# Designed miniproteins, single chains, continued (4): the designs that were tried, part 49

Each design is a single chain, and the fold is of that chain. pLDDT is the mean over its residues in the fold that is shown.

## One batch from the design tools (miniprotein)

Design m13665
Fold by ESMFold2-Fast:
Structure m13665 (fold): chain A 61 residues (1-61)
Amino acid sequence: SAEEEQLLAKLRELGALMQLSRQQLLSFIDNEKRLHEETLSPEEAARVNALLDRVAAALEA
């Protein structure tokens, strides 16, 4: 049925989001760091981005 096909498509999309490749995660982290630098105070950006740097380092190891 059309409803079953739509549900399967949504589950496939969700699975893809949950299974982001290491490369995609690193790209996402880099983009988030830039956004934080543009939108947050320098102190808040440094704090959040330090956590993201630790996650990125773990992913690159």
Scores: mean pLDDT 75

Design m13666
Fold by ESMFold2-Fast:
Structure m13666 (fold): chain A 85 residues (1-85)
Amino acid sequence: SEEDRKKLNKILGEAQKLVMEAARAAKDSAFGAEAQTRFREIQILSSEDIEEAKKKALEFIDTAIKQYPEISEELEKLKKEVEEI
C-alpha cells in the first residue's frame, strides 16, 4: 500500500543516515558510496515491488550491521520496523 511504502522509505532514510555517519567516522568512502546507491535503489524498487524492496532492505541492513557493529543495535531496531510492514 501507499502507507506501507511511505513507512519503508522513512525507515530506509533513517538507516541510510546512520550508515553514512558510521562510514564518515570510519573514513570508509567506498562503503559509504555503496550504501547510498543501494538504499536509493531499494527506495525506487519500493514503488514497483514493496515485498522485494523489504527483502533487499533487510539484506543490506544485515550487510551494514556486519560492516559497522557499533551501530548494530540501532540498525536491528530499524530491521524489525521493516519486518513489521
Scores: mean pLDDT 88

Design m13667
Fold by ESMFold2-Fast:
Structure m13667 (fold): chain A 100 residues (1-100)
Amino acid sequence: SYSEIVEEMHKEINEILAELLSKLSPEEQKKLKELYDEHMEKIMEIELKKRAGEISEEEAAKKIVEEYREFVKKLKELFPDKKEYIEKLEKVIDKAEEKI
């Protein structure tokens, strides 16, 4: 299902972000957490619209993928030296998008 694809993507991204977080300074960790919180608020809004029946499961999945791409773009701008983690995140998003 679209929900299972999104759930798997969330899980894999969170594992990569946890590894990245462990390698960051306290100031960088704060920036990542602030960006992640903003990102998750947007994901929550999409999920709420889906649960209310305002958008389809497919449309919600596509919007969540788009939101993750925007998140990774902002992450790349904040941490230009962390290319390895950006590439891992982009690969997870690409894999999810191919299934949708």
Scores: mean pLDDT 89

Design m13668
Fold by ESMFold2-Fast:
Structure m13668 (fold): chain A 118 residues (1-118)
Amino acid sequence: AAPRTVTLLENATVKAGEKIEASATFTLPAGKTYRVTVKAEVISGEGTAKVTLEVYVDGQLVAGSRPVEVKAGETGEATLFVRGGDEPQTFTLKVTVENIGDKDLKVSVTVTVEEVAP
């Protein structure tokens, strides 16, 4: 199957010292492994955003990235893997973008979900 890309945030304003969150839910078939890649771009502003990716299965945190620092004009990336169990499930991915600077930032976040060999 082709990779699926979802835009979670598009030109979203993150005010100085604030954080925003976005999430999406995907099907996790039994016995399948998915690669989840978040790509965050700081489109405009001055300073740095801190981006964290978390994956939940049945409401339980199963994987989390270390925070990635993304400076104005740069793109940052984090990758996690989710493995299905014996039965089909859903997984929810949550992206947190925190503006650790003193000026507003505009950010865009896309997520790519791709099936990989078990």
Scores: mean pLDDT 83

Design m13669
Fold by ESMFold2-Fast:
Structure m13669 (fold): chain A 77 residues (1-77)
Amino acid sequence: DEGKKLQAQGMKLYSQGLAALKAGDKKKAKELFQKAIDLFTQSKKIFSTKTSKEDKFLAKSSQVMIDSIQQQLKAIE
């Protein structure tokens, strides 16, 4: 499933971004967080075109991740 693969890749980049932030590399963290948002946005679009209950929950899950990462980006100055 392409949507699930994109969601998994987004989670991996988000985790890498958190590790970069902890290491003090704000520039790398911002780049990784932005890439993660892009992947979750693509995943959400795929799931939003489907009609199943599972796809609806997966689209909402992707949106929750987008919102969370966007809040972290705002906190990085």
Scores: mean pLDDT 85

Design m13670
Fold by ESMFold2-Fast:
Structure m13670 (fold): chain A 82 residues (1-82)
Amino acid sequence: MTKEEIDELYKRAVELMEKARKLGNKEAFELASQAILDAGRAYALLDIAEKDPSKRETYRKQAEEDFNRAKELIDKAEELLK
């Protein structure tokens, strides 16, 4: 997991949120919105992990969990928008 991968995931979530809004799909909109928040947290936690060696392992693990949750939410939103 890299910051570039998180940024791409964030961008994808934003695009899905816009698509869900245009289609009036509230469930997909809520899932995409949650994915944006999870991806944003993953990025922030990874940034802190790089700057603070004492918390690096804990924050990297939390960032990975948030990243994986964001991916799952995006996949569910995409399925609803088929």
Scores: mean pLDDT 86

Design m13671
Fold by ESMFold2-Fast:
Formats: sequence, C-alpha cells, structure tokens
Structure m13671 (fold): chain A 71 residues (1-71)
Amino acid sequence: MTATQKVIEHEVSKLLSQVPSLSQEQKDKIIQLAIDNPEKSLKEIVEELLKKGEISEEQAKQIIDLVDNGK
C-alpha cells in the first residue's frame, strides 16, 4: 500500500466514523473504492454507491455534508 492510499484510508475512515448509521461493511466498501479510485472525490464515490443502492440517500447526504464542512 502506498503512502497516498494510507492517507485516503485514514481520512475516509475518520470522516465515516461520524456517520453512525453506516454499517462496517458500508464503510469498508467506501474506503476500498476511495483507495482503488484515488482520482475520484469522496462525493463521486458516494454518488456511485447511492446509484447502486449500496447506501441510502440519508447516508449519502450525511457524508457529502461532512466533506463540504470538514477540512
């Protein structure tokens, strides 16, 4: 695993820990997609998972709101 992949894993995990409605399986799926697609923003990954029905609209909104407000 590269340093960049570890940074993505750490930052995404920290952000997703603030969304208690997410299961561990959902968190792991989001983290893995972020690692596999470092060129994609977390918003793009969340939108793709929402379209696939892997997360709810409420969960997607909570993650996007955290990305917009949490630097």
Scores: mean pLDDT 78

Design m13672
Fold by ESMFold2-Fast:
Formats: sequence, structure tokens, C-alpha cells
Structure m13672 (fold): chain A 68 residues (1-68)
Amino acid sequence: DLLEEAREKYGDEFTKAAQELKLPSDVSGEERAIKAGEALNKPELGRGFAYALQGKDEEAEKLIKKAL
């Protein structure tokens, strides 16, 4: 499971980045993932996580595979 592997490897890093950005609670999970990815200079991984949150697992896997 490529998405699970990416979450295990980068999930904590993305969570910390999102917390440091102090994004409002009304920001979507998708937007939060994208902004965290931008802050970490991993924009493709952030978009991959955002697609996964939308249930677009095939597109998510493609972006995550490219980012890894």
C-alpha cells in the first residue's frame, strides 16, 4: 500500500508543517495537505495526499510514486 507507506514515512512531518502554518480549522483537509506539502518543498506529495482524501486513490498513488 503505497499511500500507507507514504503516510508512515511523511505523515508526522506533514502534520507538524500544517501545525506550524497555524491554518484555520475551517480549512479543508485537502487544502491543509497541499499547503503542508508546499511548506516542506514536497508539493507533489501534498497533492497526492489531497487526492487520497477525495477518494481518488489512483491519482494519489501516481503523484506519491513520482514524489518518492
Scores: mean pLDDT 79

Design m13673
Fold by ESMFold2-Fast:
Structure m13673 (fold): chain A 96 residues (1-96)
Amino acid sequence: MAEYDALVEELAARIAHKVDLPEEEKLKVVRDALLELLRRALPLLRRAGAAPEEIAALEALLDALENVDEELLKELVAKGVLDESLAQSLLEAAKL
């Protein structure tokens, strides 16, 4: 998972450099970093043999974040894939 570790380290460094930004701007940076992480991590997780159900759940999360699909986020909460508070925070971040 060297590619995944390098990605996480790069994104963490970018977030750390934004600590003095206003709260709304921080949420946007976190959202964009999460979207990039999901897009790049999904192929690595598939190669690592992650369960098909987990891959499908992460793909649904990525789609919901990219399209601000409140209905899909609610379904993911109902299925236990997302915590309600996390889903709400992601929805607010996605609107930035």
Scores: mean pLDDT 63

Design m13674
Fold by ESMFold2-Fast:
Structure m13674 (fold): chain A 70 residues (1-70)
Amino acid sequence: SEAEEILDKYTNGKEMVSKVQLIKILTDELGIPEEEALKAVNEYMKEKGKLFLSREEAVEFLKKAKEKFG
């Protein structure tokens, strides 16, 4: 999917995705302001109770962010 292609560009195909990488994708690829990106990423990661997302969780998050902000 488009979200997977974007994700792989930033992670070099790695399975685990960091908060910093997610914020950068939201700001650079989706044009979301840094403040909104930080809030969305922090809320989602807190809900999951994780410091890193799996590739599948990151893809789902990016799809939701794209629908909400795009």
Scores: mean pLDDT 80

Design m13675
Fold by ESMFold2-Fast:
Structure m13675 (fold): chain A 64 residues (1-64)
Amino acid sequence: SMELEKALKEVKKLAEENPDLKDTIESSVRHILKLLEQGRISEEGAVQALKDLIVWAKSEKEKS
């Protein structure tokens, strides 16, 4: 979906711009995508989880 692709693009950009958070961001993305591939979450659930990850990463950047 366009929303999933957009969220993935934004989280990838955050990982590239924040090397200290990159491993955590990439690990979280892999986990979310694995749950989606296994049918354990919906595509809407994956989009929401990625949006929550973006909010978390922006918050951590402000603290650092």
Scores: mean pLDDT 85

Design m13676
Fold by ESMFold2-Fast:
Structure m13676 (fold): chain A 78 residues (1-78)
Amino acid sequence: MKAKEKLFELYEKVKDIEIPDEVLQSPWVQAVKRELEENGEASESTIQTVVSLLENDIKNPYALAAAKVIVEHYESLK
């Protein structure tokens, strides 16, 4: 729960940064999207990895892309 809340907080700071389509289509980001589609949620390890990457580099395009797909998935669930 705390890792998810932190992910949403970090994403809010960078949501206006444009993410290249190539990064969104990357194998790792697509694996995160598949996890969300198959399980209905991202694992705690996936969320912690994305949070860690964003804390190390807030403009990491792969971490931004993964955060975007996770946040948008949860926002779509109501």
Scores: mean pLDDT 80

Design m13677
Fold by ESMFold2-Fast:
Structure m13677 (fold): chain A 90 residues (1-90)
Amino acid sequence: MEAVEALREAAEEVRKLAEESTDPYDQRILKAAADILEKIAEEMEKSKDPETQRRLARYAADVLDEAAKRVSPEIGEKLRQLAERLRAVA
């Protein structure tokens, strides 16, 4: 999987979790995480260096792990799974 595509898919999944969330705090954290992931994806597209792309993918995974600590456990587990997918392409 291309790192940029994996990151964009993760950002979209986080956006969907935000839309489906009934907790305003979870929704707020998820929207912030999705915004950060979208900015990282934009930066990846500007960089043609594979090592830089891998580093940005790891950074995105760290963002998801940090968000997972602040949201409900069920959503947190989904964020950790997305982080693992991003690390797999890093």
Scores: mean pLDDT 84

Design m13678
Fold by ESMFold2-Fast:
Structure m13678 (fold): chain A 91 residues (1-91)
Amino acid sequence: MLEEEWGDEEDLKKVSELINKGIRAADAGNAEEFLKYFKEAIDVAEKSGSETALALIEIAVTVLYLHSKDPEVRKAAEEARKYLEEAIKKR
């Protein structure tokens, strides 16, 4: 078996980097780029099986949905949340 410890650490780092890129895109008003990065983060988290990574994404999406004044970013956050919910349902 691959070392679970090493794979999980690399996946968490990648998810964190994608979340940060998504947040920066959202702050810039780029809803499309935000959604792209968050879907990539969700795919990495789902593939790794990391509940920690999925929880971090859920927190970030929730914060953006509640605090974004841009309706396009809010809509993209809702789409990301639905995509995340489907990923969680597969586990």
Scores: mean pLDDT 78

Design m13679
Fold by ESMFold2-Fast:
Structure m13679 (fold): chain A 68 residues (1-68)
Amino acid sequence: SKEELLAKGNEYKAQGEAKFKAGDYQGARDYYLKAADYYKKAGDNKNALESEINAGVADIVIGVEKSL
């Protein structure tokens, strides 16, 4: 159902936030992208976009770390 898809999106978003706080930017990116996929399936384009932005921030951090 749409409600189950939203719940999964919220779960993956929370996991992404936890990974980001822990400095696991690769893990954060992967969870944010999973969250975005579930939000899109639910028709929640706002939360999907926010999750994609957060995944993009994690990618920028990974890229900067690889440059050091």
Scores: mean pLDDT 88

Design m13680
Fold by ESMFold2-Fast:
Structure m13680 (fold): chain A 84 residues (1-84)
Amino acid sequence: SLAQQMLDIIKSTPDLKEALNKVIDLVMKQLGLDKELAEEVAMTAVMAYLSRSEEEALRITQRQIDMALKQQKEKAEEEKKALE
């Protein structure tokens, strides 16, 4: 799964900033997320991996991916309604 690929990148990349950037790039390319949402997903995955078990980090990452996709849709609709 994509969440497993994200955690594998984090595990194989000892440098925190490199891991974060690789995950951001992956989710932008695979999910079409904007950079802001991709950064949120990547930061969540990295922080979960550092503070939680691998199993919990995987679940948290999967949940954050789903939430980010929903937020991207809602953000686009909200910005359209705001008529900026």
Scores: mean pLDDT 80

Design m13681
Fold by ESMFold2-Fast:
Structure m13681 (fold): chain A 103 residues (1-103)
Amino acid sequence: SPLEQLEALVEQLREQAQKLREHIKKVLSPREATIKDMVLLAGLTGVEIALRMYKNGKDPADVKKILQAAVDDLVAVAREIGATDLAQQIQALGQQMLALLES
């Protein structure tokens, strides 16, 4: 089902976000790592809100807006720290999730 596919993509996004958290701790000072980790967790919360909205039958346009903003925030964190491959993976997962919302 589209919901099962969306849940699987969200799980893959959580995996990429965990890799991003590990990279943040490796390349930034402890203070900067804490700030970027908080921004990353806010982005993940946005993805979870979008998934919950979709499960609750909310307007697909509103779900897409929340999901797009959340994905953009995660991609921005990855790009800011030079994690180019993670940024590309997160962007690709976001595009796949958005495509499911148009089905």
Scores: mean pLDDT 88

Design m13682
Fold by ESMFold2-Fast:
Structure m13682 (fold): chain A 68 residues (1-68)
Amino acid sequence: SDADLQALRDDMRALRASLVATSTRDEAVRALQAWLDEVLRRVPPEWRPAVRATGDELLAEVRALPPG
């Protein structure tokens, strides 16, 4: 459902925040990218554009941080 997709996107944002708080920039990028690649393999095809767009936004935010 759209609500389930939104919950997944909210979980993605929570994961980014956790990784940024506990990891270096490069570690956070690697962890978030690996998680995103796995999720994209598991979600329905109709969710993939929204999940990819959210993932790309979050990765861009992390990559803009200073190197740790």
Scores: mean pLDDT 83

Design m13683
Fold by ESMFold2-Fast:
Structure m13683 (fold): chain A 101 residues (1-101)
Amino acid sequence: MMKEFEEVLKELEKLLEEGQEVELKISEEKLREIAERARERLLEAGLEETAKFVEELIRKAEESEDEERRKALLALAALIGLEALAKAGELETVRELLELA
């Protein structure tokens, strides 16, 4: 267990809760697809540490019995992946992945 990873997850979950008034009608399945594709593109772009972090969020979602928590973790994985790709200048990739929603 990485203590810092768990603390970051809690902070990001809090930020997502503030956005929950704009409840994403995106299905769990689509969120997972976006997150997994973002991970693949991060690896291709050489952003290995961020790809590993996204993978860990997807894994934590699979381990969760709480549907709300699964959706939140998958949404976090997708958002982190998309943000990292955008910062790397992979804007066309970000647009393509958002079209999956």
Scores: mean pLDDT 73

Design m13684
Fold by ESMFold2-Fast:
Structure m13684 (fold): chain A 87 residues (1-87)
Amino acid sequence: MEEIEKLVEELEKLLRDPSATVEEQLEKLREIRKKLLELGTEEAIKLAKGLDNAIETMEKLKAEGRDDAARTIARVAAHELREWLEK
């Protein structure tokens, strides 16, 4: 759990950093997804599935040069992760 909290904080910092790339945000989401699957709770698995969809969408948007749209997907994912951690 504490590792996931740290990764979510790092993702939130990347989302506030104007020099951070979409690729750096994608890597952080992939790390968080891996840790959620390792945790293995029903809610964590559901969140990991949501991150699969977010990562795939961000990769497609990045390929189209739509970095701002990809960042929006990452912000939504980060918000959902934060809400879960605050429960």
Scores: mean pLDDT 86

Design m13685
Fold by ESMFold2-Fast:
Structure m13685 (fold): chain A 69 residues (1-69)
Amino acid sequence: LPEERNIYSEALELVQKGKAAGLSDEEIIKKVRDMVRELLRKSGHGEVAIEEGVKALEEAIQSYLEEQK
């Protein structure tokens, strides 16, 4: 879905900004988690869908950060 692509793109932008600001991987992951959670809530998703989406994006970003080391 276009929304999923947009959320992932937004998360990657946050990762780049966080790295430029000198944030730790853990802090970047927390910010991504919070951002995704708020976006999904604002879009009217239920708690189960929010938790699933947050977990999926957290895992994807964690893998991305690991590959960048």
Scores: mean pLDDT 76

Design m13686
Fold by ESMFold2-Fast:
Structure m13686 (fold): chain A 84 residues (1-84)
Amino acid sequence: SAAAALRAQREGQVQASLTVGRVVDLVRAGDYAAARALMRALVEKGLDRYAIQALEEAAKLDPENAALYRALAAEIRAIAAELA
């Protein structure tokens, strides 16, 4: 049903946003290996588009850290291209 599809989309957006927050925290902590593994898991789950959208929105809301968010969005795009 359309209602079930909308719920699945919302759940995907929430999961992607939470995971992106964790990726940012890991990168800031210097745990690049864990951050990359988590970004790869996002792509494997088909959540890459929502993760990229969340990072682009974060760049607008937090312009001081925009370069970091855009770099992470680019890395997720690169992983998605490699796994396609």
Scores: mean pLDDT 87

Design m13687
Fold by ESMFold2-Fast:
Structure m13687 (fold): chain A 64 residues (1-64)
Amino acid sequence: MELTPEQELRQKVMTLLQKAKKPLTVGEIAKALGASPSAVSRALNFLEDNGQVRRTPDGYEMAE
């Protein structure tokens, strides 16, 4: 029931990418969410492995 900090960060990353109309870099996501780039990179790797986001030359975006 209670989200871990890592699960909460993954939810916030997905929400941010869903609202963004363009790919976002790790640095842009980290700045927007007040998170470390390392934590954001781990969240993005998890979401990419699950097919929820994809990496592009311009950054990360929703796989939809």
Scores: mean pLDDT 81

Design m13688
Fold by ESMFold2-Fast:
Structure m13688 (fold): chain A 62 residues (1-62)
Amino acid sequence: SEEDVIARIIRKAQDDLAAGKLTEEEAYQKAVEELRKNPEVSDETIERIEKTLRRYLEARKA
């Protein structure tokens, strides 16, 4: 399902972040890019996720 694809991509980004392979911004950028490559994920869903991740990054800066 779309939810399963999203969960898998986000989990991988979290794992890469936890392993110190990527910065938070790089991990989220890569996750959004992977979501855009998956035809199962709607553009509307990708926009919602990107907005949520942007809010998270802004909260980290504040």
Scores: mean pLDDT 77

Design m13689
Fold by ESMFold2-Fast:
Structure m13689 (fold): chain A 84 residues (1-84)
Amino acid sequence: GMPLEEFLKEKTEELKKKLSEIVGEEEAEKYLKEVKELVDEMLAMEGDARTLALGFLDELMKAKDKKEIEEKLEEMKKKLEELK
């Protein structure tokens, strides 16, 4: 199957386009940097890192506005903190 890193890259590129449509390119780049940091933290964990990372990206793709983007980012940060 497709390597995880390649799949995550494709999902991140789709997310970049969606975020840019919602908040503009500059704000989208800031959110993408935060998303990449969270995904990298997930991939450093033992266990079901792939499922967690893909689920996170899919949830962000469902966001309709800036508030939903920020809420989904905050939920993932909290979830990762609880997994430490």
Scores: mean pLDDT 77

Design m13690
Fold by ESMFold2-Fast:
Structure m13690 (fold): chain A 77 residues (1-77)
Amino acid sequence: SNVDAYLAAGKETQQLIDNKAPISEVIEKLDKLYEAYKKALVEKMKKEGKSEEQIQEALEKLEKTLKEDKELLKKML
């Protein structure tokens, strides 16, 4: 499921951080985590009967937040 993919990607990302992997590998895993979360979010919102406009707004907000988080991560590591 998309939720299982998201949880697996999150676990892998955390393991890379814990093992002090290169920042490039952490960012690559964050991109995969982002993609899995985005798919799970869209599926959830469609099941809840959200409009296309509501889904688009949620995705834009998510993309902005993750872009900001990635930039902060690059500055910290």
Scores: mean pLDDT 75

Design m13691
Fold by ESMFold2-Fast:
Structure m13691 (fold): chain A 91 residues (1-91)
Amino acid sequence: LEEKIEEIKKLIKEGKLEEALKKAKELVEEYPESREARIAVAMVALEAERRGDYKLAEEARKLLEEAGGTERDFLEADVELGIDEIKEAVS
């Protein structure tokens, strides 16, 4: 689970959001009860919106809604993206 989430985060950093969404969808299907998997989908949605890819952001949000996602998943995703940005800036 953690290894697959790290792969999704790497794809987000590389701007490969379509591939990141595909892997996040596979993760949610493999781990339907995992909050971490839903947070990965939420991270793709937030980053797509930030980059102006509103169509991909809507697709990711719809996937998260179908997976039982909540506002908390988006809050945790925002924190994860912030942490990743700090790590990238230091590296």
Scores: mean pLDDT 74

Design m13692
Fold by ESMFold2-Fast:
Structure m13692 (fold): chain A 94 residues (1-94)
Amino acid sequence: MTALEIAEKMLELAKLLENEELREKIIEHLKKAIEALKKKDYESAIEHLEEVRKIAEEGAKDESLSESDRLILKQIAAAAEKAIEIVKREKEES
């Protein structure tokens, strides 16, 4: 699976979030990461994916959120980490 495919799947997961603020922030950064990946702007893609990972990791630990949101955020955090690893590898090979 490419970093772009992972980012697009994360976008689908983010749309399921009940918390509007977290949903909007994650979607904004994912859209920017997807645009950067399409342009082969790996530095910008990594920056936006790192923000998604950070937001998702913090949200996954927030006990005030629903169990559903925390599970989705945990999945997004793991997917973002994997996407970052793939982008870093692609950048080194370029």
Scores: mean pLDDT 87

Design m13693
Fold by ESMFold2-Fast:
Structure m13693 (fold): chain A 73 residues (1-73)
Amino acid sequence: GNDIVNQIYQDYQNTVNSNIDSPSSDMSSIMSSRFNQGMQQMRRHNMSPDDIRDFIRRFQSITQQGMQIVQQR
């Protein structure tokens, strides 16, 4: 349900925030892993295509905002 999606968003947001605060060469791999885990959880819970699309868009938005913050520092 939506609770799982919200937890995935929070985990990803925390990962992006960690990358902003302490950038490392491994963060790209960690972020990719978290995204793949989120996609796997969405598929396991038979989420609708619209929910999966919203998930992808939200992840992209969070990542883009994080990248902009890093570029400003």
Scores: mean pLDDT 68

Design m13694
Fold by ESMFold2-Fast:
Structure m13694 (fold): chain A 143 residues (1-143)
Amino acid sequence: SMEEERLRELEERLRRLLEEMREAVRNQDFDRLVELVEEGLELIIEALRWAKENKASDEFVRRLVDLIISYLLEVTSLVVEYGRQHNLSRSLIQEFVRLTIEFINDLEEAVEKKDLDGLIEIAEKYSEEMRRILERMRAEAEG
């Protein structure tokens, strides 16, 4: 189905981004890590908007949210690893982890309510908040 093809495409694109993020962490390239995280967040918002425009099934939206949550957990692990290795502020690392947990919890609540508009609004809001924290972490990493 078109939904199965869209999920497979997104999963493959997110998998490639995670591999590039792991390389950025190994190369101590925080700028590249931030760019890749932002690209993944944009793909997530695009996928949710596609689901709305195409009146995707509840099953598709549930599977999409599960994929998004898995991605956010992997990103958080990589950002935390980089932050610890480069003596970034513990408060900034904790703020990033807290934001990610809140993002995941809000996504779970919205998907249980079958609120696709809410899922898009949540993804846009938390993506912007994550970008702000990553920018603060970037500034600290360069100092």
Scores: mean pLDDT 89

Design m13695
Fold by ESMFold2-Fast:
Structure m13695 (fold): chain A 85 residues (1-85)
Amino acid sequence: SLLEEAKELLSKVLSPEEAEEIAKAAVDTYNEKSKTQSPGEALNAAYKVAVDLARKLGMSETTARIAAAGALTPLARSIARQSLA
C-alpha cells in the first residue's frame, strides 16, 4: 500500500513512530483531497500537512521538508504512472 511504502522510506531516516505519524497524515490527506481536487492539488495539500506535522514534532524546517517529500514519494510515483498510462 502507499502508506506502507511511505513508512518504509521514512523509517530509514526517522524513528518508526515519527515515520508512521507523518506517512499516515500525508496519505490520509491525499486520499481525502483527491475526492474533490486534482492529483497535483491533493499531493500539494498532503505535503503541507506533512511539513506542518513534522514541525509540530520538533523537526527543523529543512528536516520537515525532507520528511514530507519522503512520505509523498510513493504517492508521486503512483500519480506519475497513472499520468503516463
Scores: mean pLDDT 78

Design m13696
Fold by ESMFold2-Fast:
Structure m13696 (fold): chain A 88 residues (1-88)
Amino acid sequence: SMAEARRQAEESARRAREFARLAAEELLGTDRNSIIRGVGLAIRAIGEAIEAALQGKKAGDISIGKEAARLVSEELRPAGLSVDAEGL
């Protein structure tokens, strides 16, 4: 149903933002293990943003995926990761 797709989209969007925030914190660390964890979290954030976009389209609301991409980009910016939210 569209309502179920919207709930899944919003859930994935929240996870995307959370993983992006955690990724930025780890990537601001100075040791190799922090960088490795940060990269893994950033990949998870991108995956959740893609899922949010897919489920958002199924729900008839493309704004959910676009907003998820924008928030992921904002959260990763302090770590120097330039993710073009318009290109996601």
Scores: mean pLDDT 85

Design m13697
Fold by ESMFold2-Fast:
Structure m13697 (fold): chain A 84 residues (1-84)
Amino acid sequence: MKFSKEEYDEILKKVAEYLGADPSDKTDPTLRAAAKLVMRALYEQLIPEVPEKSIENIDKVIEELRKRTPPSLEGVDLDSYELP
């Protein structure tokens, strides 16, 4: 599955809200890494509580990731995940 540029921008905005970051700063490495993690969680359904691979579920994915310490996605390689 591939996310469009528009879907990526929406993911970036929602992630920025949770991080308190500037969604227009697409060069922020923390924001980019978090966006990649959310995209991968949606793509691979790595969070069982969020069954749909839909942008509409991104808020649920972010909330579930925030609840996990260490996260279930600890082994996720964020640097290798393809951005649109």
Scores: mean pLDDT 57

Design m13698
Fold by ESMFold2-Fast:
Structure m13698 (fold): chain A 115 residues (1-115)
Amino acid sequence: SAVEKEIEKLVKELEEQLNKLFEQMKTSSPFEQEVLLGVMEILLSVTFLSIINLLHKAGYSEEEIEQTIEKVVERIKKLIEENKDKMNPEEVEHFLKTLSETAKSLFERQLERLK
């Protein structure tokens, strides 16, 4: 569908941006890495909100939206694991936990707003 193609485009654009930020982390100071992680969190939040809004407007059920977000989260977790050597182990653990919590929080808050 047109909606599914737009979601795939958004996810691919996110993955490309995250890969560029992971490459920057390899030569970054601890402070610069913290800033880059903050940028990644913003990009994730914007992308999740865009997906939720797009699916909701297209008439997808709450369950279908949740399943789509879960698939995107798993895809991004895999990308983080493939790049874990570029980050401090504690930051990897924090990022993976934050990703799951952010996705759930944004989904719950956005659905409430759309009532």
Scores: mean pLDDT 83

